# Designs tried in a protein design run: designed miniproteins, single chains, continued (5). Part 101

Each design is a single chain, and the fold is of that chain. pLDDT is the mean over its residues in the fold that is shown.

## One batch from the design tools (miniprotein)

Design m19735
Fold by ESMFold2-Fast:
Structure m19735 (fold): chain A 66 residues (1-66)
Amino acid sequence: MTDLILKAASSVLDKKTVEEIEKAIKEAESELQGVVKGMSIVLDTASDEQLDAFHQKLEELATEAQ
Protein backbone atom coordinates (compact mmCIF):
# COMPACT_ATOMS: atom_id res chain seq x y z
CA MET A 1 0.00 0.00 0.00
CA THR A 2 2.53 2.65 1.11
CA ASP A 3 5.00 1.30 -1.52
CA LEU A 4 2.41 1.86 -4.28
CA ILE A 5 1.75 5.43 -3.09
CA LEU A 6 5.49 6.17 -3.05
CA LYS A 7 6.05 4.69 -6.54
CA ALA A 8 3.07 6.60 -8.01
CA ALA A 9 4.21 9.86 -6.36
CA SER A 10 7.79 9.44 -7.65
CA SER A 11 6.38 9.19 -11.21
CA VAL A 12 4.39 12.46 -11.15
CA LEU A 13 5.61 14.70 -8.28
CA ASP A 14 8.80 16.67 -7.59
CA LYS A 15 11.68 14.83 -5.86
CA LYS A 16 11.40 17.06 -2.76
CA THR A 17 7.69 16.22 -2.34
CA VAL A 18 8.44 12.50 -2.86
CA GLU A 19 11.12 12.68 -0.12
CA GLU A 20 8.55 14.26 2.25
CA ILE A 21 6.08 11.43 1.48
CA GLU A 22 8.78 8.78 2.02
CA LYS A 23 9.75 10.33 5.38
CA ALA A 24 6.11 10.51 6.52
CA ILE A 25 5.61 6.83 5.61
CA LYS A 26 8.81 5.75 7.43
CA GLU A 27 7.85 7.73 10.57
CA ALA A 28 4.26 6.40 10.62
CA GLU A 29 3.33 4.09 13.51
CA SER A 30 1.19 1.88 11.23
CA GLU A 31 0.74 1.17 7.52
CA LEU A 32 -2.69 2.82 7.63
CA GLN A 33 -1.22 5.98 9.21
CA GLY A 34 1.49 5.96 6.52
CA VAL A 35 -1.16 5.76 3.78
CA VAL A 36 -3.16 8.63 5.37
CA LYS A 37 -0.09 10.86 5.81
CA GLY A 38 1.26 10.08 2.33
CA MET A 39 -2.08 10.77 0.65
CA SER A 40 -2.47 14.00 2.65
CA ILE A 41 0.86 15.31 1.28
CA VAL A 42 -0.15 14.33 -2.29
CA LEU A 43 -3.54 16.07 -1.98
CA ASP A 44 -1.97 19.22 -0.45
CA THR A 45 0.83 19.60 -3.05
CA ALA A 46 -0.44 18.10 -6.33
CA SER A 47 -2.24 20.08 -9.02
CA ASP A 48 -5.44 18.63 -10.51
CA GLU A 49 -3.42 17.30 -13.48
CA GLN A 50 -0.75 15.77 -11.22
CA LEU A 51 -3.45 14.21 -9.02
CA ASP A 52 -5.08 12.59 -12.10
CA ALA A 53 -1.68 11.26 -13.25
CA PHE A 54 -0.96 10.00 -9.70
CA HIS A 55 -4.31 8.18 -9.54
CA GLN A 56 -3.71 6.60 -12.97
CA LYS A 57 -0.22 5.39 -11.96
CA LEU A 58 -1.52 4.06 -8.64
CA GLU A 59 -4.21 2.04 -10.49
CA GLU A 60 -1.62 0.68 -12.98
CA LEU A 61 0.70 -0.43 -10.16
CA ALA A 62 -2.17 -1.97 -8.16
CA THR A 63 -3.40 -3.90 -11.23
CA GLU A 64 0.10 -5.23 -12.03
CA ALA A 65 0.49 -6.36 -8.40
CA GLN A 66 -2.51 -8.70 -8.81
Scores: mean pLDDT 77

Design m19736
Fold by ESMFold2-Fast:
Order: structure tokens, then sequence, then C-alpha cells
Structure m19736 (fold): chain A 62 residues (1-62)
């Protein structure tokens, strides 16, 4: 299970880097792009944590 969490963290880093690159190329304010991207990633991170916890609980039912 810890391996899955680590892989998700690595994918989050990758997605963050790619999103930052794409948003920067779109020519909005760099500071606004960084703030918006960080907020979106925080929301996604919270959702992923809840999903992982739900998966753990389902596994313990057996």
Amino acid sequence: MEEILKELEEEEKRAREEARRILAEASPSREDVIRATAEVLRIIGDWLEKEIEARRLLKKLK
C-alpha cells in the first residue's frame, strides 16, 4: 500500500510540473498561475487521500 501512495505522490509531482508548464505558456500572470495551480493540486491531493483511505477500509472488510 505504501508503494501505491508513493507512486501517486510521484504522479502528482509530474502532473504539477506539466500543468505549470502549460499554464505558463498560456501567458497569464505567472504569480496567478502558480497560485491557481497550487490550489487545484491541493484539492486533488485531498481527494486522492480520501480515495486511498476508502480503498484501505474496503480491503479490511475481508
Scores: mean pLDDT 67

Design m19737
Fold by ESMFold2-Fast:
Structure m19737 (fold): chain A 80 residues (1-80)
Amino acid sequence: SLQDRIEELRQRYQELVERAYELIKKSKNPGLKRLLRHMIQLLQDALQDLQRNPSEENIDRLQELLDGAEEQLEYYEKLI
């Protein structure tokens, strides 16, 4: 259902944001910290848009951002 898809995205959002904050804590690279904070902000904005207007467009947007965030986090986690 639409509600189940939104709940799944919300859970992915929480996990990825937590992982990003852990990288911010562990990293001494100020550029990476800025990149991760910007990523968190983009995810927060997309989730807020989805909560205000639960449309397929907003679901797709958040999914794409979460997929990209997960790939970036997997890459940077391997470097630490």
Scores: mean pLDDT 89

Design m19738
Fold by ESMFold2-Fast:
Structure m19738 (fold): chain A 57 residues (1-57)
Amino acid sequence: SMEQDSQEIGKKLIELTEGFSREDRAEMNLLAIKLIKQGKSVEEIIKELEKKRKELE
């Protein structure tokens, strides 16, 4: 379900955003939600989050 996918992505976000500010974590979460609504797969969402993380570093 979309809810299960959102929870799994949320757990990955915790790993990907270790040491990030609350604001940067929020940006990552908003991106993930947007990509979920666009119908992206979990793997595609994680790849986009990795790109955003590198940009914020």
Scores: mean pLDDT 79

Design m19739
Fold by ESMFold2-Fast:
Structure m19739 (fold): chain A 65 residues (1-65)
Amino acid sequence: EELRERIREAIDRLSELTGKEVSEEQKEEIVRLALEGRVEEAARLLSELTGVSVEHARAVLESVL
């Protein structure tokens, strides 16, 4: 639960910083992928939704995992 909340908070922070909204459904998909160890797929999706680079998105996810 705590790990899920940390991932969700990281997504919300990027959403706020970039001005790009991430839907609840997309947020849950990113959380699911990250928790399954599919960090590259999670980072790619987060990158597509927020406009940050895949490298930046991966670093953000790895910082909370």
Scores: mean pLDDT 83

Design m19740
Fold by ESMFold2-Fast:
Structure m19740 (fold): chain A 86 residues (1-86)
Amino acid sequence: SAEEAKRRELDRLIAEVQELLAELEKHLERMKKEGAEPSKIEQVEKVIKDTRRLLEWVRANREDLEGGISVLRETARQLKDFLAKL
């Protein structure tokens, strides 16, 4: 069904955003070890914190499949772009 397809897409996007978060956390650890500027470290920490809060919102609002999918697609795109610039 269309709803089942949307539920699978939401679950796929949750997994994708979680993988991107794990990659950002690995970059953050390297930045801290290599003595990156505090402002850059704070920027990455904020992105991680904001993304985790957004995932909590999506999990709390699982009934809004289209809203969750839309938000997570944009989030995944933004995280990929951010990672590419690190």
Scores: mean pLDDT 88

Design m19741
Fold by ESMFold2-Fast:
Structure m19741 (fold): chain A 67 residues (1-67)
Amino acid sequence: MSEEIEELIKRLERGKKQLEEMGLEEAVKVVTEAIEKLKKAKDVSEAREIANETQRRATRAVIEELS
C-alpha cells in the first residue's frame, strides 16, 4: 500500500475517534466504510476520490444527526 493511502487511512481513523467521542454514530459508520474502501483502493487517484466522497458524506451525516 502506498504511503499516501496509509496517511489517508490514519487521518480517517483519527476523525472516526473524534466522531465516536461526539456520539455521531451515522458519521462513524460512513468513515468506517471509507477506511475499508481505502484498504482495497488500487491506486492513489482512487483513494483520493474515496476520501473526497467520504468527506461529503460524513459532513452530511453530521448535519443530519445534529438536526
Scores: mean pLDDT 80

Design m19742
Fold by ESMFold2-Fast:
Structure m19742 (fold): chain A 76 residues (1-76)
Amino acid sequence: MEADKLEIEGARAFRAGKYEEAAKKYEEAAKIEESPTILTGLAQAYKKLGKTEEAKKYIEKALALDPDNPAAKNLA
C-alpha cells in the first residue's frame, strides 16, 4: 500500500528528528490518500519546522475528514 509505506517512512523520519524528510514523506502520502492520520502527521512535521500556517491548514483538513480525531483536536 503506497500511502501506508510513505506514512511509515514519514513517522520514522519524524521520530529520528528529521522533520523536513518527514514532511516530504507525509506530503507524498497525502497526494495518494488524504487520511486524517497522514494529514495530522504532516501538520506535526510542519509545526516542528515552524511552519505554523501550513500546519494549521492540514489540521483543519484532518478535522474536516474526522472531527473526533484526538491528535488533530490537540493540535488545533
Scores: mean pLDDT 80

Design m19743
Fold by ESMFold2-Fast:
Structure m19743 (fold): chain A 73 residues (1-73)
Amino acid sequence: AIEERIRREVAEVMERAEKLKSYHNGKVKEIADKALEYAREAMKAIEQGDLEKAVSYVSKARKYALEGEKLYK
């Protein structure tokens, strides 16, 4: 279901963000922290039953993770 999909995407973003933070690059860390913040908001939205908001936050989290990866790769 959509909730399980969002939870999986949140887990993937959090893993990617933690990887970015391990690289000890200040700019990448700032972006990774933004990705984690949006991932947390997505989980909170799921807890509140707001799946549309959760999808929006996951999308934002993935965009920040990609931006951090582009800066470091």
Scores: mean pLDDT 82

Design m19744
Fold by ESMFold2-Fast:
Structure m19744 (fold): chain A 60 residues (1-60)
Amino acid sequence: DKEEAQKLGEEVSKKIEEMIENNIEVPKEALELVKKGRDAYVNGKYKEAIKLFKEALKLL
């Protein structure tokens, strides 16, 4: 689950970077979900991080 959470976090970061490069505004809610996902990851809550990163990806 840790590797899965890390992979999803990386995928979200790449999506956000791609949007910025294409001058697409990143939804504030997606940025909030990414922040919460990173906080969950740092606290060892990998399942919660996975859920939050997946929710962020749905908004991108």
Scores: mean pLDDT 82

Design m19745
Fold by ESMFold2-Fast:
Structure m19745 (fold): chain A 68 residues (1-68)
Amino acid sequence: TRMSREEILAALETYIRWAAAQGRPLEVIRRDALLMVDALAEAEGLSPAEREALRDEALALVDAVAAA
């Protein structure tokens, strides 16, 4: 089953919120989120441009969770 962009972002948000709740350092969460984006982009056959956009959104999401 092919994941949508929205499903990928929801999975990333779930991980980021969980990792933050566990007290993981923000730098580690950013690194792991980017690794997850790269792995999911490869698995789902996303273009390089789509992957770059998703990486940017993942980092913005980490920042939003950290600011809450």
Scores: mean pLDDT 83

Design m19746
Fold by ESMFold2-Fast:
Structure m19746 (fold): chain A 55 residues (1-55)
Amino acid sequence: MSLEERREELLERVKELAPEKYEKIKEQLDWMEKNESEEVFELYLDIGFQELDAA
């Protein structure tokens, strides 16, 4: 799965589980994608999925 596809997957799950946080998380992901390396962005996505799986 590409980073773009993983980003969309994470946002869809956030929309289902915590819709009130959707805009904040979307802005955070957009900021990370523009300002951080792809490696850091991928790690952030991994952490996001791990947190959702723990909930």
Scores: mean pLDDT 77

Design m19747
Fold by ESMFold2-Fast:
Structure m19747 (fold): chain A 66 residues (1-66)
Amino acid sequence: EEERELIREAQRLVNEGLKAIQDGDYEKANEIIEELKTRAKEAESRGLHRAAQAYRDAYNELEKAV
């Protein structure tokens, strides 16, 4: 349940970050990237490996888009 919810949250944040990049709002995009990195580290420390990987995939995609 919790891990599934976190994976959905990662997808929401990556979509929001991609929209920010398209709008030229790199400040917001960078804030979302840092949030995803923080969440990935927290999920990993809690043993939620699938959620951690979803967050890592998300911020890597945003970093490549900037």
Scores: mean pLDDT 85

Design m19748
Fold by ESMFold2-Fast:
Structure m19748 (fold): chain A 55 residues (1-55)
Amino acid sequence: ASPEAEATAAGARAAALAAGGSEEQADRVYNAAKQGKDGHEAERLGVRAIVEGGL
């Protein structure tokens, strides 16, 4: 993947972990982003993890 796709996927993964998600959940978010989801979808997955786990 491009460096920007890697950065977006890593950011979404970090957001999931910051929200209290498990390593497995964070890895799934990362892999979904790398499998062709665009940057907006990867960020939405990270935000969803924060909303669901980190209110």
Scores: mean pLDDT 65

Design m19749
Fold by ESMFold2-Fast:
Structure m19749 (fold): chain A 65 residues (1-65)
Amino acid sequence: SEFIQRLLEEAERLERRAAELREEAEALAETDPERARQLRLEAEEEEGIAALLRAAAAVLERREA
């Protein structure tokens, strides 16, 4: 379904954003460790939401099959 596809696309977008935040955090780890910590927390939040979206998509796929 188009709805399931949109959930997976949003999950992928959040996963890419989280990866970018982790890279930025690594770059700042020595010069600004507090900012690096905040970016890692933001990445963890985005990863968590993406995991929930993937879980929801999997449940919906099983119900359509």
Scores: mean pLDDT 89

Design m19750
Fold by ESMFold2-Fast:
Structure m19750 (fold): chain A 80 residues (1-80)
Amino acid sequence: SSRDLAREAVLVGAEATMLYLDIYLAERLGLPIDREAVAARLEEIRARAQALLAQSTDPFTRANLQAALALVDENLERVR
């Protein structure tokens, strides 16, 4: 349903945001980052967001998924 897709889009965005926060705090505090594990997790979130975007036609769901993808792409650059 459109509600289920919108909910999944918001949850994907939340996961991307939480991972961003973990990376941000690790860098700010000088803590080690497992770059390979983080990159793998970002790629998982990316794949899920892309799959949901392919199924989504409503502007709200699409906007949330596009925002999540932008955040994932930014963080992949950082852990590269």
Scores: mean pLDDT 87

Design m19751
Fold by ESMFold2-Fast:
Structure m19751 (fold): chain A 75 residues (1-75)
Amino acid sequence: KEAEELIKKADEAEKKGDYKLAAQYYVQSAREYLKEGDYEKAAEAFYRSGQAYDKLGDKEVAEALYKKAEELKKK
């Protein structure tokens, strides 16, 4: 519900080139998926946030988000 709506907002922001807003919505969606116990979708949302930070040139934040996504996939 709420997590999926946040993904749609993130996708719209990314399509417009607003990678900072997209990254923020992806992180919010990931947190909602974590509350639902959906670790796979939470991992995907964190990974997409990392990709948005990569587009912004913030490689350190991107790597931290990729690592968090990988850790959640082990659940």
Scores: mean pLDDT 85

Design m19752
Fold by ESMFold2-Fast:
Structure m19752 (fold): chain A 92 residues (1-92)
Amino acid sequence: GKELEEEAERILEEMDRIIREIEEILRTADLSEEQRRRLEELLLEAEILRGLALIAYGVGRITKDYEFAVEQLRRYLERLRELLEEARAIAA
């Protein structure tokens, strides 16, 4: 239903928020060259997951079947949260 489409949009917004937080850490934290390279790798994985999420959302929009799209988006969001926790740990 419409509720699944709205959930997909909320997940995409949360993913964008997480990516911005990783970008902010990379920009503002006092990092060694090794820590910076690791954060850049985490950001790249996050950007790839966001791209995959947009593809899944696009398929949901075309097919009007958001159940599969939301399931995929939830998995990508969970991985993104793990990447954020690692980024925060590096910056601490």
Scores: mean pLDDT 89

Design m19753
Fold by ESMFold2-Fast:
Structure m19753 (fold): chain A 74 residues (1-74)
Amino acid sequence: SAAQRALLEKMLAALKEMLAAVGDKLSPAERAEVEEAIARMEEIVNKETISEEDRKEFLELAARINAILAGEAP
């Protein structure tokens, strides 16, 4: 639905804001992983139809990069 897409777009925007705030503190490997995940998440939200599998992938990527951006990855 449009509401589901809007929610995913808001989550993506929040993660991009976090990257802008802490990106300079990331290692090159962490930065590459976050940028790659964001690119994939952008592909998902730009799809004509977002499947349940796409939504699951988006949420898994969001959780992964959120941990990196929060400094929880050792």
Scores: mean pLDDT 83

Design m19754
Fold by ESMFold2-Fast:
Structure m19754 (fold): chain A 70 residues (1-70)
Amino acid sequence: SLEEKIEEIRKQIEEEKRIRAELERELEAARADPSTSEREIAVLEAALAVTKAGIDFLEELLKKLEEQLK
């Protein structure tokens, strides 16, 4: 049902936010370590950007589905 899809998306957003928090911590640690390569930092920055974009997409999708329910 539409309500079940909305609940699944809400759970997915919370899971993606945890992944984002983990990536932010890894990136902070990598930047603090002078032995970390520019490539390694770039990979973490790219992963974080993709995760942020995914959260934005899911939040916009959630908003549209909630409007359809009403």
Scores: mean pLDDT 87

Design m19755
Fold by ESMFold2-Fast:
Structure m19755 (fold): chain A 63 residues (1-63)
Amino acid sequence: SHMDKKIEELSKEILDFVRRAQAEGTPVAEAFREKRKEFLEEGVPEDIVNEALEKAARELAGV
C-alpha cells in the first residue's frame, strides 16, 4: 500500500541517519529522537513516524 511504501522509505532514511550519527559518536537514542522530531515538524503523521522508527530500530538490531 501507499502507507507501507512511506513507512519503508522513512525507515531507510532513519536507518541511514542513525548509522551515520553512530559513526560520528552520537548516541543511537539521540539520533532516533532528532529524526522523530524532524518528521513530526514536517507534518508526517505520528503513527507513520512511530512505525518507521520501530522498523528502523529492528533492522539496526539485526532483527
Scores: mean pLDDT 86

Design m19756
Fold by ESMFold2-Fast:
Structure m19756 (fold): chain A 89 residues (1-89)
Amino acid sequence: HMEELEKELLELARELGVEELAKKLIEAVRAGNLEEAIRYLAEIIHKVFGADFEEILKQLLDIQKRQNLDGLDLLEMAVVVLRTAVEKR
């Protein structure tokens, strides 16, 4: 399942010009570094939607704490975010 999410994430990220950030997100998840993974997800959302980076980061950290999200959850969230962005192009 993780390999499928990784492939889809990278394909969507390439279309949106955030492939390098997506690779960094995957690396952080594989390393078990959830704080870095959340930061890269915030950078992806900032670049793709133009939303404020600090505000997104704060919201993602709060959601992660309240929902106890793991690395797989963060990858699933990233895929949903990028699918939404591609559909709105």
Scores: mean pLDDT 85

Design m19757
Fold by ESMFold2-Fast:
Structure m19757 (fold): chain A 79 residues (1-79)
Amino acid sequence: GMEKRNENLKKAKEYLEKALELADQLSHDPRAEQVRDAAIGAYQGSGISALVGRQLAKDYPELVELIVETYRYSTLARG
């Protein structure tokens, strides 16, 4: 129903906002822009690449989890 779509979209936005907040804390890391792009892409329905996910998960596992959850709820909202 529409209620489930709205709930999933709200959760996707909450995870996106958390990912962007954490990416802002990485302002001196050259990967900060790549993380922001990945989080926004996930919200728009683009999955994180396996290579990018593995590289980020080694140093920033919590951040990768937020991006994955953003993608998951965004996808549930669309389907």
Scores: mean pLDDT 76

Design m19758
Fold by ESMFold2-Fast:
Structure m19758 (fold): chain A 90 residues (1-90)
Amino acid sequence: MDIVEKFKEVVRMAEELIETDPHDRKKRIQISLLANDALKELATVAPQEKVDEVWKIFNKMLKALNDGDIESARKYLKELERLVEEIAKE
């Protein structure tokens, strides 16, 4: 699967989580596992600085979800999708 497709799936799953049940622990674990897999693949094709930026934004999204800050979580999801698409174009 293309790395952009993997991150789009992460975004789709996270948006679904936010809209249905933000406290679904099983779904949160699935999203984290998929994101970790996608980040490992990204690390093979992108500079470390860009990988670190993606990881930082993903962690900010998880923190926002844990804090119940749905607006910030959505903001970080959009930022994550944009950054991954920019990396894929390089």
Scores: mean pLDDT 76

Design m19759
Fold by ESMFold2-Fast:
Parts: structure tokens; C-alpha cells; sequence
Structure m19759 (fold): chain A 89 residues (1-89)
């Protein structure tokens, strides 16, 4: 159902950030930076595509807005964490 999809999306959105944090705590800063950069690029591309498709199809429903909100929060969290990691390189 839709709830299962949203939960999977939330887990997938934050799983790379959690992995990057774990790598950072193990002092593997280069790997943490790579994971954060790859995750950030992926989520920026994903959210841009979702927004364009939803806007073109007039499908800015509550569900689409929630998906975009989860993605934006994931991007912001990854960007902030990347800044912390880069200060250690």
C-alpha cells in the first residue's frame, strides 16, 4: 500500500546518511565523503525528476508533496553532514 511505499522511501532516503555517519564515526572520512556526495547527487536528481513530472501532469497531490518533502529533508541532511565530513579531510 501507499504507507508501505512511503516507509520504504523514507528508509532508502536516510539509509545512505546513516551509513555515512557510521563510516565517519569509524574515522573513514574519505569513504563517508564519497557516500554523502553520491547520495546527495542521486537525491537531487531524483527530486528534480519527480517535481518536473508531477508539475507537468498536474499531479501535485498530497502524496507527491510528501515524497518531495522527504527527499528535500534527505538532501539537506546529506549536504549538512557532507560539510562536517569535508572539514575532517
Amino acid sequence: GAITYLLLLAVISFAPLLLAILLYRRRQYSLAAVVSIVSLIFWVAFNTIVFILAAQQNALTTEAKIILAIGVLSMLANALFLLVVLRKL
Scores: mean pLDDT 74

Design m19760
Fold by ESMFold2-Fast:
Structure m19760 (fold): chain A 96 residues (1-96)
Amino acid sequence: MKKLTITATFVGVSREDAVKAANDLYSKAVDYARKETKVISASLEVYEDPELTAAARAAGLGPAWVAKITIEVEDPNFKAKVFKPSLPVTLEAKEE
């Protein structure tokens, strides 16, 4: 088994736009995984990061939204693919 975590950070966009982009990214990531291996679990969490929002507002930006995608797959040799959302974003991927 292998756990994948994709974190997407959106700054200076509306909650609605961040949620739409996060859902698009999540759907693409899960669909790709299902084509390559058996997906055991998948989850998406979208929240405002208060520390990043404070830093962004200090720079004249804000708010900051974080989308955390966690996918568990059966194949430990599965190779993750990170899809680019339609909005400007900082992307990080982590594999166990």
Scores: mean pLDDT 80

Design m19761
Fold by ESMFold2-Fast:
Structure m19761 (fold): chain A 58 residues (1-58)
Amino acid sequence: KEKKIKELLEEEIRKSVEGIKLAVELTFNPENEEARKRLEEVAKEVERLQKELEELKA
């Protein structure tokens, strides 16, 4: 249980940092389709991880 929560938190932090880097890239290059698609994927992954973390805390 504890190890699972730690792993999910580390994954969420990693994905959030990736999302921030992509958002910065899109601020300077808004026409970058690959960065936009990846940001959408990362946002969905973060939502999934947050849901899984909330289920473990319940």
Scores: mean pLDDT 80

Design m19762
Fold by ESMFold2-Fast:
Structure m19762 (fold): chain A 75 residues (1-75)
Amino acid sequence: MDIAEKINKAVELAREASEKRGLSEKIKTAAEVIAGLLALGFSEEEAIEYVKRMLGLSEEEARLALEVVRKALEE
């Protein structure tokens, strides 16, 4: 299986889940980024720090985005 297909599928699932929950555009973007990083094998902690640094999210916003991704990838 192509790694790019795995990344694209994870990002799509995170986007759909965040849209269904009516989250802000900032949180939706963070969820897509987190999903891609997790699909690449980065840790949840690395993904959180990345979105906080690059998108200016608070700890609470970054954790909410991660929760959306976890539920989307497990469902």
Scores: mean pLDDT 80

Design m19763
Fold by ESMFold2-Fast:
Structure m19763 (fold): chain A 98 residues (1-98)
Amino acid sequence: MEELAAHLRALADRVEALAPRASPEAAAHLREAAEALREAARAVEAGDLESAVRLLEEAIRHLQAAEAASTDLQIALDISVLLVGVAVALVVLRRLLE
């Protein structure tokens, strides 16, 4: 659990690092995604896996919105890689709820 929370924080830091390079619209969505990922990490540490799943789904929606708002191909590709990382974390979390 601690390792998963650390991974989610690392993803949040990577998402936030893209914001200064993105358009203002994409940057706003990247910041919302980073906040959702940090809240998901706190939920994981608290053992609230149901809240963590909802927060990861929220982060995915914001990353998708950021990708759609991106005019720079490299930024869009970087967001797509981060989307895969968050989706994998969501699958792992859902499996832990079984």
Scores: mean pLDDT 87

Design m19764
Fold by ESMFold2-Fast:
Structure m19764 (fold): chain A 60 residues (1-60)
Amino acid sequence: SALELIREADLALKAGDRERAREIAAQLPEPYSTRVLEAVDLPLDEAERVLLAVAIELLS
């Protein structure tokens, strides 16, 4: 599911594995895939805020 992909991307970013985060982000449906891919190279706190916002949208 898209929410599971967001959780996996968050874990990868917290581990410092940006390549893994990109692989997971590419599997997300649009528009979330593009949004998360653009966030992967941001500072960790900024990237995590984008993932949280996407997760909230998916849960709403």
Scores: mean pLDDT 86

Design m19765
Fold by ESMFold2-Fast:
Structure m19765 (fold): chain A 77 residues (1-77)
Amino acid sequence: LPAPTDVEIRTALAEIQLAIDIKYGTLTPERVRRFARDSLGLSEEEADRIAELVGKAKTPEEQLKVFVDALEAALRR
């Protein structure tokens, strides 16, 4: 098996951190921005937009719903 690259390691760590944040309701706009940019390859502009939308949500359940809806809209490109 090939050794993971620095990019692959960073992506995996970002995904693990995002999963923990979602499970425990500690999701932040900064984490969402990093995931969208580094794991999904979205533009900085789209990542910032999604992060801002998540940051406006007041509950963990609302944050997750807004995050999923915004990702689906961005990936429709």
Scores: mean pLDDT 72

Design m19766
Fold by ESMFold2-Fast:
Formats: sequence, C-alpha cells, structure tokens
Structure m19766 (fold): chain A 59 residues (1-59)
Amino acid sequence: GAEAGALMLEGIKAMKEGKYEEAEKLFTRAVILDEAQALAVAAALNAGRYDEAEAIAAA
C-alpha cells in the first residue's frame, strides 16, 4: 500500500546514504503494513536493482 511504499522509499534512500540502522527500522515498519510489497522490494535490493526496488515501492 501507499504507506508501506513511502516507508520503503525512505529505507532505500537510507541504504544509499549508508544509514543501515534507519533503513532496517523503515523496512521493518513496511513489512508490518504490506509484507508482500516489502518482500518484493527486498528481493530487488538483494539483486542490486535499486531502480526496480523504487518502482515496486512507488506502485
């Protein structure tokens, strides 16, 4: 959902900035709100595909 997507976009930005603790908190909140979308974003990030991860989070 939109709320989970917003948290995931902030998490991706935090990861790009090397703020891993903030990213973890944001992704944990996103998983609680929308597990399927959060897992899809996590898979894209694990593959190193930041643009795909951001697109999924914005959907």
Scores: mean pLDDT 80

Design m19767
Fold by ESMFold2-Fast:
Structure m19767 (fold): chain A 112 residues (1-112)
Amino acid sequence: MEPVEIAARYAKELSKKTGKKVAVVAVTDEDGNLARGMKEDEPASAGVVVIENGKQVATGTGTGDSVREAVLKALESAGVKPDVIVAAYDNEGVRKAAEELGLPYLTAEELS
């Protein structure tokens, strides 16, 4: 099962248990591969799915010259402010985007 699918499953359960809007964030590199451990300042694309009460309520996409920029653009594209971010993979740029928005940051690995 892809890490994004694992993250989405945990986000659904977390959203049901807490009543919070949970954003699942996946980042890909220039070749479209999931960005394990990419530097925050590498060009990236980000996809975001916002889950509330176990259901997908919004989606967003963004691209940027950094992981942080791509994630922030994807969250803006979704049009819904989440209460927490769950990353498919641990990534410093995703963590920094969460910090800039004042949101808790979790990884799929920490939820497994």
Scores: mean pLDDT 77

Design m19768
Fold by ESMFold2-Fast:
Structure m19768 (fold): chain A 62 residues (1-62)
Amino acid sequence: MLYRVTIVGDRPGFTSDGTRLEKGESLIVSDVRFTEDGFVIARTADGRLVVAGAEDVEIEAL
């Protein structure tokens, strides 16, 4: 299943290639997981991982 993850909080997200995701930016991802540490981890179609604070993101099922 595909999701849109949007940064809505003031803290940035990051991809595994070092790209910073600012407030208002979004990516299409799969394999969304929430960690006990309060992060979300997801995968882009090109194989990158996305990490952001769980409270700093909005997730929409596509």
Scores: mean pLDDT 84

Design m19769
Fold by ESMFold2-Fast:
Structure m19769 (fold): chain A 66 residues (1-66)
Amino acid sequence: SHEEEAARRAAEAAARVAAAGGASTSQYDIMKHALAAGREEEARRALEAARSGDPELAQKASWEAA
């Protein structure tokens, strides 16, 4: 059913987020380097990628960028 498919997709997304912990960390590092270089566009893209992978890491990145 639609509800079962939604639950399955949510579980798969959560599993991918957990598996992508390293990828999200890499995006966080890219964001920090881009900010130091004054490259706002690259920093924004990296922040959004990190946010998709790990909400806590994205929050930390937002604090670092502020």
Scores: mean pLDDT 62

Design m19770
Fold by ESMFold2-Fast:
Structure m19770 (fold): chain A 92 residues (1-92)
Amino acid sequence: SEGDDIVFVQGALMQLAGAVQEMGRNPELAKRLRDFALTASDEELLALYEAIRDVPPEERLVELAREVARRLGLSPEEREILLEAARRLSKE
């Protein structure tokens, strides 16, 4: 359901924020990800789910990280931190 899709994306964003925070390289990026997960509209969260739904489940966190980096206009340095966080979570 759309509700399940929204909950999945919000949960994934919070996991990404936690991983970024644990890396300790950019605390403001972790905060921006948490704020986005908590304030994003249902429409924005569903659009993120639609962007990743056609990739294999094991690749969805990395693809979500790429899409979020694009939407938030992250710098190349912030993008690499976020992608590293997603890769770490995908191996756990």
Scores: mean pLDDT 87

Design m19771
Fold by ESMFold2-Fast:
Formats: C-alpha cells, structure tokens, sequence
Structure m19771 (fold): chain A 57 residues (1-57)
C-alpha cells in the first residue's frame, strides 16, 4: 500500500518540476480518491489512473 502511494506522489512531483506545484497536489488527491484504503485493488487502480494522466499531460 505504501508503495502505491509513493508512486502516486512521484507522479505528482514530476508535474511540480514544471513550475506547477498545485498540479502535484491535484494528481495525488485524485489517486487517493479513486483508490480505497480498504481495498488494495482499488488503490492500485487509482494509482494507475493518476500515473496515466500525469504522463499524458
């Protein structure tokens, strides 16, 4: 679970490097919202969605 959250945070930090720190928080928040803490599968799905959006942007 920690690993999944770490990956989401790394994706956000990637966006921050472009002088847009707010985007980092938005991406991380989306990953957390999409994923459910009581379900690892849901959390992973959220991380995958955020990663795809960050990379696409």
Amino acid sequence: SDELQRLALQGGSYARSGDQGDLMDERVRQATTLGSPDNGAALRAGLEAVRDQVVAE
Scores: mean pLDDT 54

Design m19772
Fold by ESMFold2-Fast:
Structure m19772 (fold): chain A 81 residues (1-81)
Amino acid sequence: SLIEKLLSELEKKEPKTVEEVGEFLLSLPREVLAKVLPHIVPKLLELALFDENPEVSKAAAETLRRLGEKYPELVEEAMKS
């Protein structure tokens, strides 16, 4: 599934891969993103808060910031789920 593929990419814990996942998410139609974010936002939060690599944490935090700026209601809903 798309969600499993995105989670697998994030699990590589590589800054460039996290950035590429972020760009991909931002390219998705709102309706698709609304279904994907509840599964992806928890993993991005985990990386942003707890990853030992500062570049991975920074990339995950920046991805969340950009998603929150473009779709604040979708990110807020995903964080509650």
Scores: mean pLDDT 85

